# Designed miniproteins, single chains, continued (2): the designs that were tried, part 93

Each design is a single chain, and the fold is of that chain. pLDDT is the mean over its residues in the fold that is shown.

## One batch from the design tools (miniprotein)

Design m7432
Fold by ESMFold2-Fast:
Structure m7432 (fold): chain A 80 residues (1-80)
Amino acid sequence: MLEGVTLINRVLAEFGLPIGAVVLPGSKAAEKYGIKPDLEAREKLLSNPEARERLVQAAEILSKDPKYKDLAEDIKELLK
């Protein structure tokens, strides 16, 4: 969905988060939005405490819209 990807990119760009870093391999979000997970970008992101805090904020914003629930769940899973 182009509109969904555009909104996700806007939200994630506000937090400086690459979209491929926040999507889990084989997840519904990866399938739904056609996003290839980027494991290297994810490792760099998760090693940064400030970036982890931004992930929490992004997940909270995305979880408020049922359209982006799958992506919000992927981000929450990354934070475990």
Scores: mean pLDDT 71

Design m7433
Fold by ESMFold2-Fast:
Structure m7433 (fold): chain A 70 residues (1-70)
Amino acid sequence: MSPEEAKEKMEEIGKEAEKMAEEGKVDEAIQYLETESLRLATEADSDEAVKAIGEKAKEYVEKLKEKKKE
């Protein structure tokens, strides 16, 4: 997949994880995000796509962890 496609898919996964966190399922949201980002990384054929997935996943994980600290 392209780096742009990888970022788009990660944004969709991140938004779904945020919805789970809003329902109080913060730990489940983090696990979902980590699992899906790993799946996308294994399907990525280029270092650029893997890097894009990792960067977006880190952004969403940090956001969800901030909610968990509340």
Scores: mean pLDDT 78

Design m7434
Fold by ESMFold2-Fast:
Structure m7434 (fold): chain A 92 residues (1-92)
Amino acid sequence: LAEQYAAMAAAIEAQRPADLAEARKLGIEELIGEALDLAAEAARALAAGDYERARELFRRALELAREAAERLGLGEEGAEGKERMLASLDAL
């Protein structure tokens, strides 16, 4: 299980350049970049067994993803970061 969370953090980091390239086209790379960093840190916290820290970090990442989605007029349903964060939160 801890190895799976570590793999999740690595996957978030591996996808980061592609996610940021897409966000840059939309003018929201700063918000998406910060959200992805927080999500990766939260996944690492899960791997370390620090569930409370992971939950706090995912909550912050989700807030940034919602802000980015609202800036694009997509509302809370939009943003790649939300799907990654919700999947991680479901693991808690």
Scores: mean pLDDT 70

Design m7435
Fold by ESMFold2-Fast:
Structure m7435 (fold): chain A 70 residues (1-70)
Amino acid sequence: MEEELRRLIDEIAKVDPERAAYFRKQLELVLADPDPQRRENDLKGLLIYARAVLEGRTPSYEEGVAELEK
């Protein structure tokens, strides 16, 4: 999961380096979370959002961001 998310961020960086930088910062924050269950759930959310960005769609990111901020 982490490795695939990093790969997707690298792909985003080729077309939108500012958005890729934001994703990398979010990934670092998630990886710093000591709760393994929360970290896994947050990584899954970021992975879904990164895929949607690369595909030119964002089906539920705004709601996902609200959950991550809790």
Scores: mean pLDDT 72

Design m7436
Fold by ESMFold2-Fast:
Structure m7436 (fold): chain A 68 residues (1-68)
Amino acid sequence: SEEKKKLIEEFKKYFEQRIAKITDPDKRDMAERVYKLLLKEAENAESVEQVKAIFEAGKKHLDYIEKE
């Protein structure tokens, strides 16, 4: 699915940009670990809807990490 591929590329760009802005090394390491796990899950997802759900979950994880 081309839409799935496009969404995964948007996912990568979004996460890489957010992680690059994290100045705390422990928070950045945690964010990178979450990103790697969710990226693998998104690549293995069967539908665009599943990728969207993973992307939204990932955004919430980053918000939590940054707030802590």
Scores: mean pLDDT 85

Design m7437
Fold by ESMFold2-Fast:
Structure m7437 (fold): chain A 74 residues (1-74)
Amino acid sequence: STALLHQANELANQGDRAAAQGDYETAYRLYLEAARLAEEAGAPNGASYLLRKAAEVLEQAGKLEEAQRLREQA
């Protein structure tokens, strides 16, 4: 559990850096994987937060329908 949360946090930080550089596709993948690890670790609030961040970078990339689906999941 703790190890999964640590890995999720590392991936989320990498996603934040990718998003800051305008690499929204990489940021999306990193946030989505971080959300899955947070969910497996039993941290649903953390997973929801990360899914919302993934939706935000999809919106920046112009993928509005995919972003809306993630917001409904979060």
Scores: mean pLDDT 87

Design m7438
Fold by ESMFold2-Fast:
Structure m7438 (fold): chain A 66 residues (1-66)
Amino acid sequence: MEEGKKLADEIMTELSRQADEAEKAGDIDRAVALTLQLIAVSIAKIHGASKEEIEELYKRIREQLA
């Protein structure tokens, strides 16, 4: 449980950083895609997803939004 929350926090921090960079660069499509990924990981964290569930969710989101 705690490992899932820690992983989610790490992913969310990185996605937030990337989204901020994309927004500053004027790349709205990329900023939106990164923000949607951030929201999905945040929701999974709220629902108490395990580390494995967070890893699988992030993998699937990256495949769909790549």
Scores: mean pLDDT 81

Design m7439
Fold by ESMFold2-Fast:
Order: sequence, then C-alpha cells, then structure tokens
Structure m7439 (fold): chain A 72 residues (1-72)
Amino acid sequence: APKELRDLILKALFTYNVFGNEEEAISILKVAIEKYGVEAVRKAIDELLEEGVITEKQAEVLRELLEKAVAG
C-alpha cells in the first residue's frame, strides 16, 4: 500500500485508541476512501496485520470503522 494510505490508517487507529474519538477516526478513513478507494483501504489493513504493524484486535476495530465510513 502507498505510505500515505498506511499513515492515514494508523492515524485513524491512534485517534480511536488514544482519544476514543470514533467520529474523527471515521473522518480520517473517509479521506483514505476518497483518495484510494474502499478496496485499497481494506487491502492496506490486511497488509498492516500480515506485517505485524497492527494486532488482530486493531484490524477488527479498523474494519468496523471502515464499514461505518462507507455507510455514512
């Protein structure tokens, strides 16, 4: 995945985990979707998990936030 896409995903995760700010985390993922598309974002989350950059639980959180970003 592009470095900027990876950085956006990690920023969304950090925003959610540190501040509990779901709305801001979803807004960051919406920026990633607009620029790269939903499939590229899903693939980047899977790549981050496979590389051990994020945990399985963090990947679950990101996937749930992504579904909310796509829905509204």
Scores: mean pLDDT 87

Design m7440
Fold by ESMFold2-Fast:
Structure m7440 (fold): chain A 110 residues (1-110)
Amino acid sequence: MVNEEIEELLRNDTPENRLRAAELIAEMGERGEEVEVPGSLMDPLATGAHVAALLARERGWPVRIVETPSEEARREAIRELVARGEAPVFRSGITPELAAWLQAALLEAE
């Protein structure tokens, strides 16, 4: 579902608006709702992870596309890439918990 509030937040491109969009995407995901964001930046199954990566891009961090076979491998990739100042984006969706963890790691790794 394309959410007008998420569209408006991402159109006014600030870190605060990206964080709010991530919260809304995570909330909709918890309800089992499919979220679509205009443009090729987000998968309809995306959690807050993609918005967290967009927040990291605002800091000038390069985005790395990551393919991993498991959630543990995704956690390890996040630890390694964030420690290097790189923002991971997963081709497959991730859980809201892992998305929140990624977002927290990106916000704290300054």
Scores: mean pLDDT 61

Design m7441
Fold by ESMFold2-Fast:
Structure m7441 (fold): chain A 56 residues (1-56)
Amino acid sequence: SHLEEAEKSLELGKERLAQGDRAAARAAFYDARVNAEKAGDKELEKEAIELLEKAR
């Protein structure tokens, strides 16, 4: 489902960010945002947007 994809992408992004791979983290957070939006999960979408800003 889009919700499950959003959650998995969000966790992958956090993992990549912890490893110092900001480019991979941003890609994962972008994917998380898109899937959260499709799932209608406003809180998850907001978290993904905040993490995208942090990974700049």
Scores: mean pLDDT 86

Design m7442
Fold by ESMFold2-Fast:
Structure m7442 (fold): chain A 51 residues (1-51)
Amino acid sequence: SVADLQAQLAQEKARMDEEIAREKDPLRKEILEGVRAVFEAVLNVVIKKLE
């Protein structure tokens, strides 16, 4: 289950990285980068609490 969550985190990070790469508006790009950082931090906390 922890391994599955880590795999999901990797997939979602890759998706977000692609979305950020396609974004042309500097402000929206910064917002997306911030969302990605928060998403990674939240999932890392959840994973740590499981093990």
Scores: mean pLDDT 79

Design m7443
Fold by ESMFold2-Fast:
Structure m7443 (fold): chain A 55 residues (1-55)
Amino acid sequence: MTIEDLRETARHLVSEGYSEETIKSFLRLLAKVNNIELSDEEIDEIIAEAREEVA
């Protein structure tokens, strides 16, 4: 799994109507399990980008 895969996952979860907290928690766990170094700020940015792109 790549950072691009996490962005795609975030877009999908936003489009499905999941809460921001749920998406953040899920992305954090996915990044950790797949050995992707990602800060909370970077995860917040990915979610913000996904919300903008899905709108």
Scores: mean pLDDT 81

Design m7444
Fold by ESMFold2-Fast:
Structure m7444 (fold): chain A 78 residues (1-78)
Amino acid sequence: MLERAAEDLVEMLEKLPSEEPFEEMLRDAAEEAGEAGEKAAELLREAWEALKAGDRERAIELATEAIRILKEAEEARE
């Protein structure tokens, strides 16, 4: 379920001690999935900004879109 995966991701982001681990995750995602990874990284960055603003619901929505894009890209490669 994409919503559950997005909620788990947002919960993990909330527990990060700094922005540095999050930026590393974005670089890894972009490198692994190419163009789709870059789009997902953009959405995850927006999710991080929403989370910092206290909008957890928006962060989950953006994370759900990012996970969907990454899943579709993985399916297309096979």
Scores: mean pLDDT 70

Design m7445
Fold by ESMFold2-Fast:
Structure m7445 (fold): chain A 68 residues (1-68)
Amino acid sequence: MKEETLLEGAERLIKMGDQADKEGNYEEAAKYYEKASELYQKVGRTDLAEEARNKAEIAKKKYEEKKS
């Protein structure tokens, strides 16, 4: 169903974000996590959307620390 396809998409985006974070590409990681959060919200998984948003916020802070 459409919801299952969106959940799979969000899961892949989380994995891409995790990979970018491991590579030190924090700005890219934050973008992937934000997109995953939006997909989780569309399917009503508010719990997972909040987790993804928290990951994006942490990645943004890492990016700012590295920029300083």
Scores: mean pLDDT 82

Design m7446
Fold by ESMFold2-Fast:
Structure m7446 (fold): chain A 64 residues (1-64)
Amino acid sequence: MDQQRIDELAQSFIEHNTFLDPEKVVQAAREGHKAAGRELSDEQLEHIREIIEEANKKAEELLK
């Protein structure tokens, strides 16, 4: 399931020649959910980081 999201993000990164900073994405997700009265668990924040890192890695691999 997460593989599809990773693939979609990697394709977007290649198309726009832009990469996301995993830490900034995690921080934005944490603050957004906190503002909505919800807290993301450390496990959920780590999962988001892993998805962005894997998407960046896949985009780099595809650009080789």
Scores: mean pLDDT 73

Design m7447
Fold by ESMFold2-Fast:
Structure m7447 (fold): chain A 93 residues (1-93)
Amino acid sequence: MSLSDPEIQAEIGFALVEIALAIAAHLNPNIVSATFVGEATRPEPSPVIEVDLKVEGEGALETAREIERWLNRVAEQALPDYPDARVIVRATV
């Protein structure tokens, strides 16, 4: 029963990105809603994680881009076995 199982490690990595998104949404008043969509259904060896953000107010689009960069840094650390893993944020204003 090993947490070093690659499938379990990937699930933990996805959960860490989802938690990071929840923290970002809680701390940023420009975020109206945040949805962790999950892994895109693509036949790629590295996961693409999709996130939907509803943002409003001054600097809202910049905040969305900052969150996308931060989530990509979290994914880089959380999914070290998937170096091409990335988070794509779809922002609506």
Scores: mean pLDDT 74

Design m7448
Fold by ESMFold2-Fast:
Structure m7448 (fold): chain A 66 residues (1-66)
Amino acid sequence: RPLPELPERTREALERSRREDGEELEKNREEIEKEKEELKKLDTPEAKRRLLAIEIAERLLTSLIK
């Protein structure tokens, strides 16, 4: 499954969470949620595209946290 282009912040957080679990995953999830909130405020096509990429990354992190 192709991964869409992720914002640098979200991509770094996802990569770090793949190495660590538990506490690191929680911190990375908070960072992703913050980026998601900012993108929602922009209401531009580019921001919506990035928001979708973040949602995909968030699903991956949520799967690991379970």
Scores: mean pLDDT 66

Design m7449
Fold by ESMFold2-Fast:
Structure m7449 (fold): chain A 89 residues (1-89)
Amino acid sequence: SREEIARKFRAKAEENGGVELIVLEKDAPSDFVPDEHTYRVTILGQKPQPLELIVRAKSAAAADFGAVAYVLENKLVELPFGISSESAL
């Protein structure tokens, strides 16, 4: 189920150092300053445009896994989707 998949991705995020923050880029605070642990994660295949997330995590892998769990848990995406991530610095 979607809930089982989300749980597995949450567990993977924790195994890779964990996630401190996940927000939609549009909802990020105006005074937000990215650091070496801040990643921009793009959810591809969404209409009308890709979904952009700001994630603070101890590793890029934790950011990727955490972002997938977050969008599944909050029903923000239609399946199938892709993911791309980059440092926000």
Scores: mean pLDDT 82

Design m7450
Fold by ESMFold2-Fast:
Structure m7450 (fold): chain A 75 residues (1-75)
Amino acid sequence: MKITEDQANAAAQAAYRLLAAGASEEEIARAVAETTGISLETARRIVREALARSKDPATAATAVANLLLKMGEEE
């Protein structure tokens, strides 16, 4: 699926709010999947990789957006 910059930014904002609230990885993955229309399995992979890069909500949310945009370029 082609992921737009707007969709990636919306997913990053949703991830940021959930991370700041202490939500689970599964809840964040579900919100990313719902925002972008990607599969839940793909969203879980993206969120896991982003969290592996940083525990900081802002940095992790930025990583989610970057990973979504990179994935869109591969499709």
Scores: mean pLDDT 80

Design m7451
Fold by ESMFold2-Fast:
Structure m7451 (fold): chain A 111 residues (1-111)
Amino acid sequence: DPEAKQKFAKQWLEDMKRNSVRFPDFGALADYFDQQAEIMEKQGLLDAAEYLRRAADYAREMQALQQQLKQNPQLSEEEKQKLQQQLAEKSQQLSDARIQAVAVLSDVANA
């Protein structure tokens, strides 16, 4: 139902503008994106769901990198910098995936 998809996309985008959600770790952030992707899949918004699934995957990779930094206090400065660079790169990829999800939802909302 195109009208139902359009109404859902509009409401979701408005809710995202109003809600500041805080996450205790990147694992919780990944769970959030997976839950949002499942909601999108149920609405038939498959492109938005795919981008949110990618965001969840990047959040899980960030969780693993952060755990490596926390569990290995004996890491050299160079090893720490490499892990921090990888974390920054994954953070950018997550941000880009989230922006793409919002873009495809905006297209549906304005269809």
Scores: mean pLDDT 86

Design m7452
Fold by ESMFold2-Fast:
Structure m7452 (fold): chain A 62 residues (1-62)
Amino acid sequence: MELSEKAKEAIKKALLKRGASEESAEGIVESLQEAGATEEDILNGAELGEDFEFVEELKEGI
């Protein structure tokens, strides 16, 4: 299943804010999409990692 366009953009923006390069952010989005990750999987992963700022940024973009 593919991530929504909004989810892909939100993930890239969150990664860029955290110091990732544009290339790295795109690569991560592609890897998540190929793995069949859902928006819920990504949010749950971020919450488990205690990265609540990242979770908030993703929810804003979704």
Scores: mean pLDDT 69

Design m7453
Fold by ESMFold2-Fast:
Structure m7453 (fold): chain A 60 residues (1-60)
Amino acid sequence: GIKEKLEKIAELLKKPLELVEDLVEKLKNQDEETQQRILKEIAEYSEEAAELLKEVLEKL
């Protein structure tokens, strides 16, 4: 149902949030290649969450 999809979206958004927080703290000590990899991972989780949000909107 919608509730279960929203819970999955919340879990998917926790991962990119944690990665952003870690990147901010470690930015000074991370090379550009590592930064780019992490940013791509954040984008992928965000895209998956956006797709699930679209499915929820279509059911409303």
Scores: mean pLDDT 74

Design m7454
Fold by ESMFold2-Fast:
Structure m7454 (fold): chain A 62 residues (1-62)
Amino acid sequence: MKLDLLARAVKDYTATKPGELTLKKGELLHVLEQVGPGVVRARSLATGEEGDVPGEVLEPVA
């Protein structure tokens, strides 16, 4: 599912699988799409890197 929304990391997250993104708490991301149950594809606004992250570590920015 295409999402195209702004989100913030609620905690630090270290990539555990190939293609995952490592995040710091408070980092802003552009969420691009949902790729699986509870997993989204996102781009970090700080680094420009894209990767998959658990949706549970992100919250939408209104």
Scores: mean pLDDT 78

Design m7455
Fold by ESMFold2-Fast:
Structure m7455 (fold): chain A 95 residues (1-95)
Amino acid sequence: SHMQEDLQRTLEALELLNKGIRALKAGDYETAAKYFEQALELDPGNFFARLGLVEAYLKLGDYEKALEIAEEMLKRFPHNTLVKKLYEEAKKKLE
């Protein structure tokens, strides 16, 4: 069943998202970025994986990648306060 395959993929993406969040909290930003990237390969629309990846890139000093993702997110969620905050933080770091 295609629905069962989609459910399995979503559950795997959620597990990777949780691993990324744990790595981010531990200060392991490179590991966090890798897990969030893997989560997005399985679930490209995952809002929290994209947020986590922006935060990880900001912590790694990869401001151009952080800005790229945050800008794309801001186009889809123009009134989201967290997305605006991350976008402005990445933009300021490149000034």
Scores: mean pLDDT 89

Design m7456
Fold by ESMFold2-Fast:
Structure m7456 (fold): chain A 99 residues (1-99)
Amino acid sequence: GSEADRLITEAMRALDAGDYEKAVEYAEKALKIDPDNPLAHVILARAYLKLGDYEKAVEYAEKALEIDPDNTGAHDVLAQAYEKLGDKEKAEEARRRAE
């Protein structure tokens, strides 16, 4: 709905501004309205990656890929998160899919 769309827009603005905690807040509120929104999952994955919560970044990126397997943003988050977690093989696989 329009409220979910507004929350996604605010989450993206917060993410672009480096306000990662606000990006999480807005994206989580959007998912309560529309739980299958792939963009909300990618925003959460990116925000958690920037916050240093690499396990949550992987969790939300994988949820985005369950909805849209070709989502390049989700693959990019997986590549960066797995690199930080020390899983070089999974990071390389995700990097190839991010293009």
Scores: mean pLDDT 87

Design m7457
Fold by ESMFold2-Fast:
Structure m7457 (fold): chain A 88 residues (1-88)
Amino acid sequence: SSQSELEKKLEEIVEEMRELMKELEEAYAKGDLERAEELLERIRELYKEFKKIFNSIENPSLKTAILAAVATVYLSAAEFMLEVLKKK
């Protein structure tokens, strides 16, 4: 795919992660550990796909670098929320 197509795919993945983070926030507020674990697994799979595409880009733009930072923050926040919910 062209550079532009890859960048659009990364934007789509980050948007999907954002929607999952909203669902995770709701599960977290309700104390729904099972639902939160399912949502974290989906976020992890999206992050894995993101990394694969990102690493295929020879010269990432600033926009693409920002998307990578946002994806990393979403994953870290999701993992943190699960640890808090488990009371570790």
Scores: mean pLDDT 88

Design m7458
Fold by ESMFold2-Fast:
Structure m7458 (fold): chain A 79 residues (1-79)
Amino acid sequence: SKLLEEALKAIEEGDYDKALEYLKKLAEKLPVTKQVGYILRAIGLILDIELNKDNKEKVEKAGEELKELIEEVAEESSK
């Protein structure tokens, strides 16, 4: 719960290094293939944000997708 809150806060603050660190902690009990898959998806979204930094609509969309990804990982790790 708190780890998810910190991850979402890191995304809102634009601290993607911290967001990835929290994502890795949320996913640490999942199989390695799922961990790698989630990390690569997150990296793709972060790259989309950084490459489209001047496009507010694209940044907001990718940011929301990154939040959804983090919530998906938290839910899967709770099962």
Scores: mean pLDDT 85

Design m7459
Fold by ESMFold2-Fast:
Structure m7459 (fold): chain A 70 residues (1-70)
Amino acid sequence: MEATITLDDGSTVTVELRPGAKATLAGVEWEVVAVDPSGNATLRSRDGRGTLGVGPGETHISAEAARALA
């Protein structure tokens, strides 16, 4: 199961919603640390400072928000 994250600069990132899967959002590496029974995933930034929730399908966030959350 995958999520597609669209940033406000028009770039898109696809991440597999599985614990241990990784994605780079606006130059910051994120890792899936948990997936709930509904398919909603919790991503954590590489340095552990940020947390982001994503669901299956499409999610829209700003590049600035992705950097600020990390």
Scores: mean pLDDT 73

Design m7460
Fold by ESMFold2-Fast:
Structure m7460 (fold): chain A 80 residues (1-80)
Amino acid sequence: EEKERRRKEIEETLQDVANRLIAVGDLVEAALKHNILDKITPEEAQKMVDEVYEAIRRDGPEAGRRKADELVQKLKEKLE
């Protein structure tokens, strides 16, 4: 049925968006923890979100949190 098809399509889209929002949240949390949120460029933020999103998609939310912390720590070390 048309209604069921649209629901499934919306659910899949919302799940993808939700995983991306979780990636953004993980990145912001890690950046605040390492006190470098104001030092991340928009281009770096986009790339880091994509990498965290891929970690979540491949290995789950715990992997995403670890990836966010790793990326932020690596950036902080380059700035010091």
Scores: mean pLDDT 80

Design m7461
Fold by ESMFold2-Fast:
Structure m7461 (fold): chain A 65 residues (1-65)
Amino acid sequence: DLDKIVEELTKGKDPRFEEAVRNVVEKYKDDPEKLKETLAKVRELIDANDPLGLGKYVAEEKYKK
């Protein structure tokens, strides 16, 4: 459940994190290995309270070929 993953990662955090996490989960929903790796990095950035770093990371992953 993608909505549950987004909520669990962004609950009580800056609203900017929610859109970034949603974009990553949507991109890798059909690739469980890539999704797990990406979510681990996203979790680190959320825990560090770094919305700019998360935005940059998500953009790099979104446009990765």
Scores: mean pLDDT 74

Design m7462
Fold by ESMFold2-Fast:
Structure m7462 (fold): chain A 72 residues (1-72)
Amino acid sequence: SMITEEDISGARAFAAHLSTLPREEAVARVQGFLRAAGEDDSREVAERLTEALKAGDEKAIEEVARWISSLR
């Protein structure tokens, strides 16, 4: 996946923002982003994000946010 420096910066901000939100709200925001990103990749990324949010792992959330940015 192609990731630019802008995408990495945006993904870090996005992941940091998600970690401050209630779990349900974070999931809703991610689902909105994935609807804009595309069909087939959205399912795998949604699954990874759901697992990261369940774990409460900030680093895992950051990694998945970088992945999402690569789909833009």
Scores: mean pLDDT 63

Design m7463
Fold by ESMFold2-Fast:
Structure m7463 (fold): chain A 55 residues (1-55)
Amino acid sequence: KKPSEEAIKLAEEAVKYIREGNYEKAEELKKKALSELDEVFQEALEDALERLKKA
């Protein structure tokens, strides 16, 4: 799966656990989702800057 898809899945699971009252599991999944998003945004930002330099 793409990192962004994995991050979305982890975030959705975290929301499900919050609704079930399992806050410990929700926080664990939320932390993983944020980590995945951080890497995706870093790569996207670097790619955008490289494209702008060529423009």
Scores: mean pLDDT 70

Design m7464
Fold by ESMFold2-Fast:
Structure m7464 (fold): chain A 86 residues (1-86)
Amino acid sequence: KKQYPVSIFSGKSLIFEKDENIEEEIEFLERLVKENPEEPVFWYNLGVAYYSLKKYDKAIEYYEKALALDPNFKLARENLEKLKAL
């Protein structure tokens, strides 16, 4: 479904808890950002999903997109800072 999922919206840990279905989560989120490119949380959740796959370069890119759309997105900022410290 191409609707905004509450589990993704409600936090980073929910994405990490879905490690078994991370590929489906990414595919779903890619559709969401294409349909709603101005929604920062979809970009953030893509970053979290790639973080779970240890694809840190992609995670950084998506966190930066989320912050570009919403500079007050604390979770994206915190994750970006953590990744840059690695």
Scores: mean pLDDT 71

Design m7465
Fold by ESMFold2-Fast:
Structure m7465 (fold): chain A 72 residues (1-72)
Amino acid sequence: MEEALKLLEEAKKLELEAEKVKETDPELAEKLLLEAQRLVAEAAELVATLPEEEQKKLEKEAEKALEEIEKE
């Protein structure tokens, strides 16, 4: 669970950074977005190995953590 949450948080930070630099450095934005997608895929594989209760807990924790990052 912790590793999946960390990957999702990292991915969200990279997505936000890509959005910020998209207009000034589109090449860097693309690289950041590709890395974010890779982390999301890895997190999804980890989530698939968790019990249903753990998946539900992770989903709520991820929503809260990602919302906090987005508000920064």
Scores: mean pLDDT 78

Design m7466
Fold by ESMFold2-Fast:
Structure m7466 (fold): chain A 65 residues (1-65)
Amino acid sequence: SARKEIEKLISDLSLELQKEMYALREEGKAQGLSEDEIMNRLMELAAKASEELQKKVKELKAKAA
């Protein structure tokens, strides 16, 4: 089902992104970056991943309809 495939995509992307975001945050703290600067970088990373996922989700829904 489309829902199952969407959930899998979200889960896989979420795990990868979460790990990368955690590493980025820890490295940023170690380097003495401000919380705002770290947050901005994390948001940019998440925004790019979200855009790609949204496109894929729309394609899957259209294909399943």
Scores: mean pLDDT 76

Design m7467
Fold by ESMFold2-Fast:
Structure m7467 (fold): chain A 70 residues (1-70)
Amino acid sequence: ELREQLQKALDAITRAMKALGEKNVDEAEKYVEEAERIIEQSPNPDHPLVQRLKRAVEQLKKQIEKLKKE
């Protein structure tokens, strides 16, 4: 169901944020990839919650790229 998929994606995003806080780039990338995969499998890509999760993933990818350059 959509709710279960959204919850899994949110959990993955939360784990990625924690990994970034710890400067663990490899761990953050794994969780971002997991969240992105779940979001891509969503049956309703235009849902506001799905769009919000996509934006969160984009922001996390930008933060990961910045940390890699440091």
Scores: mean pLDDT 79

Design m7468
Fold by ESMFold2-Fast:
Structure m7468 (fold): chain A 103 residues (1-103)
Amino acid sequence: GPLTPEQAEVDDQAVKLANELLPEVESAVRKEGPDAGIDLAADRAVEYVKQGKVSPRAAVIAAGLAAHLAFQKAGLSDEEATRVAHRARNRVAEALGLPPLPE
């Protein structure tokens, strides 16, 4: 169905943040490997929430998007990129005291 205005705003914040994080996350994946990219995506997204720049929900989505795109650019399969996106999202959720996300 159509997005609510609130859902659209969260999605817009998430896409903007993911695009901002993507170059750093891609660099970390290429230089230091998958776990470094996931950690950087999650830690940076959490910092944005602490600074009041994005909502917690937008940060969770953004970390997943940045991780997914960075891993696809690194040549991983879509299935592998999806798994690392879920890991990044759960890292943000845990750091912010949110419940675990469904798979």
Scores: mean pLDDT 83

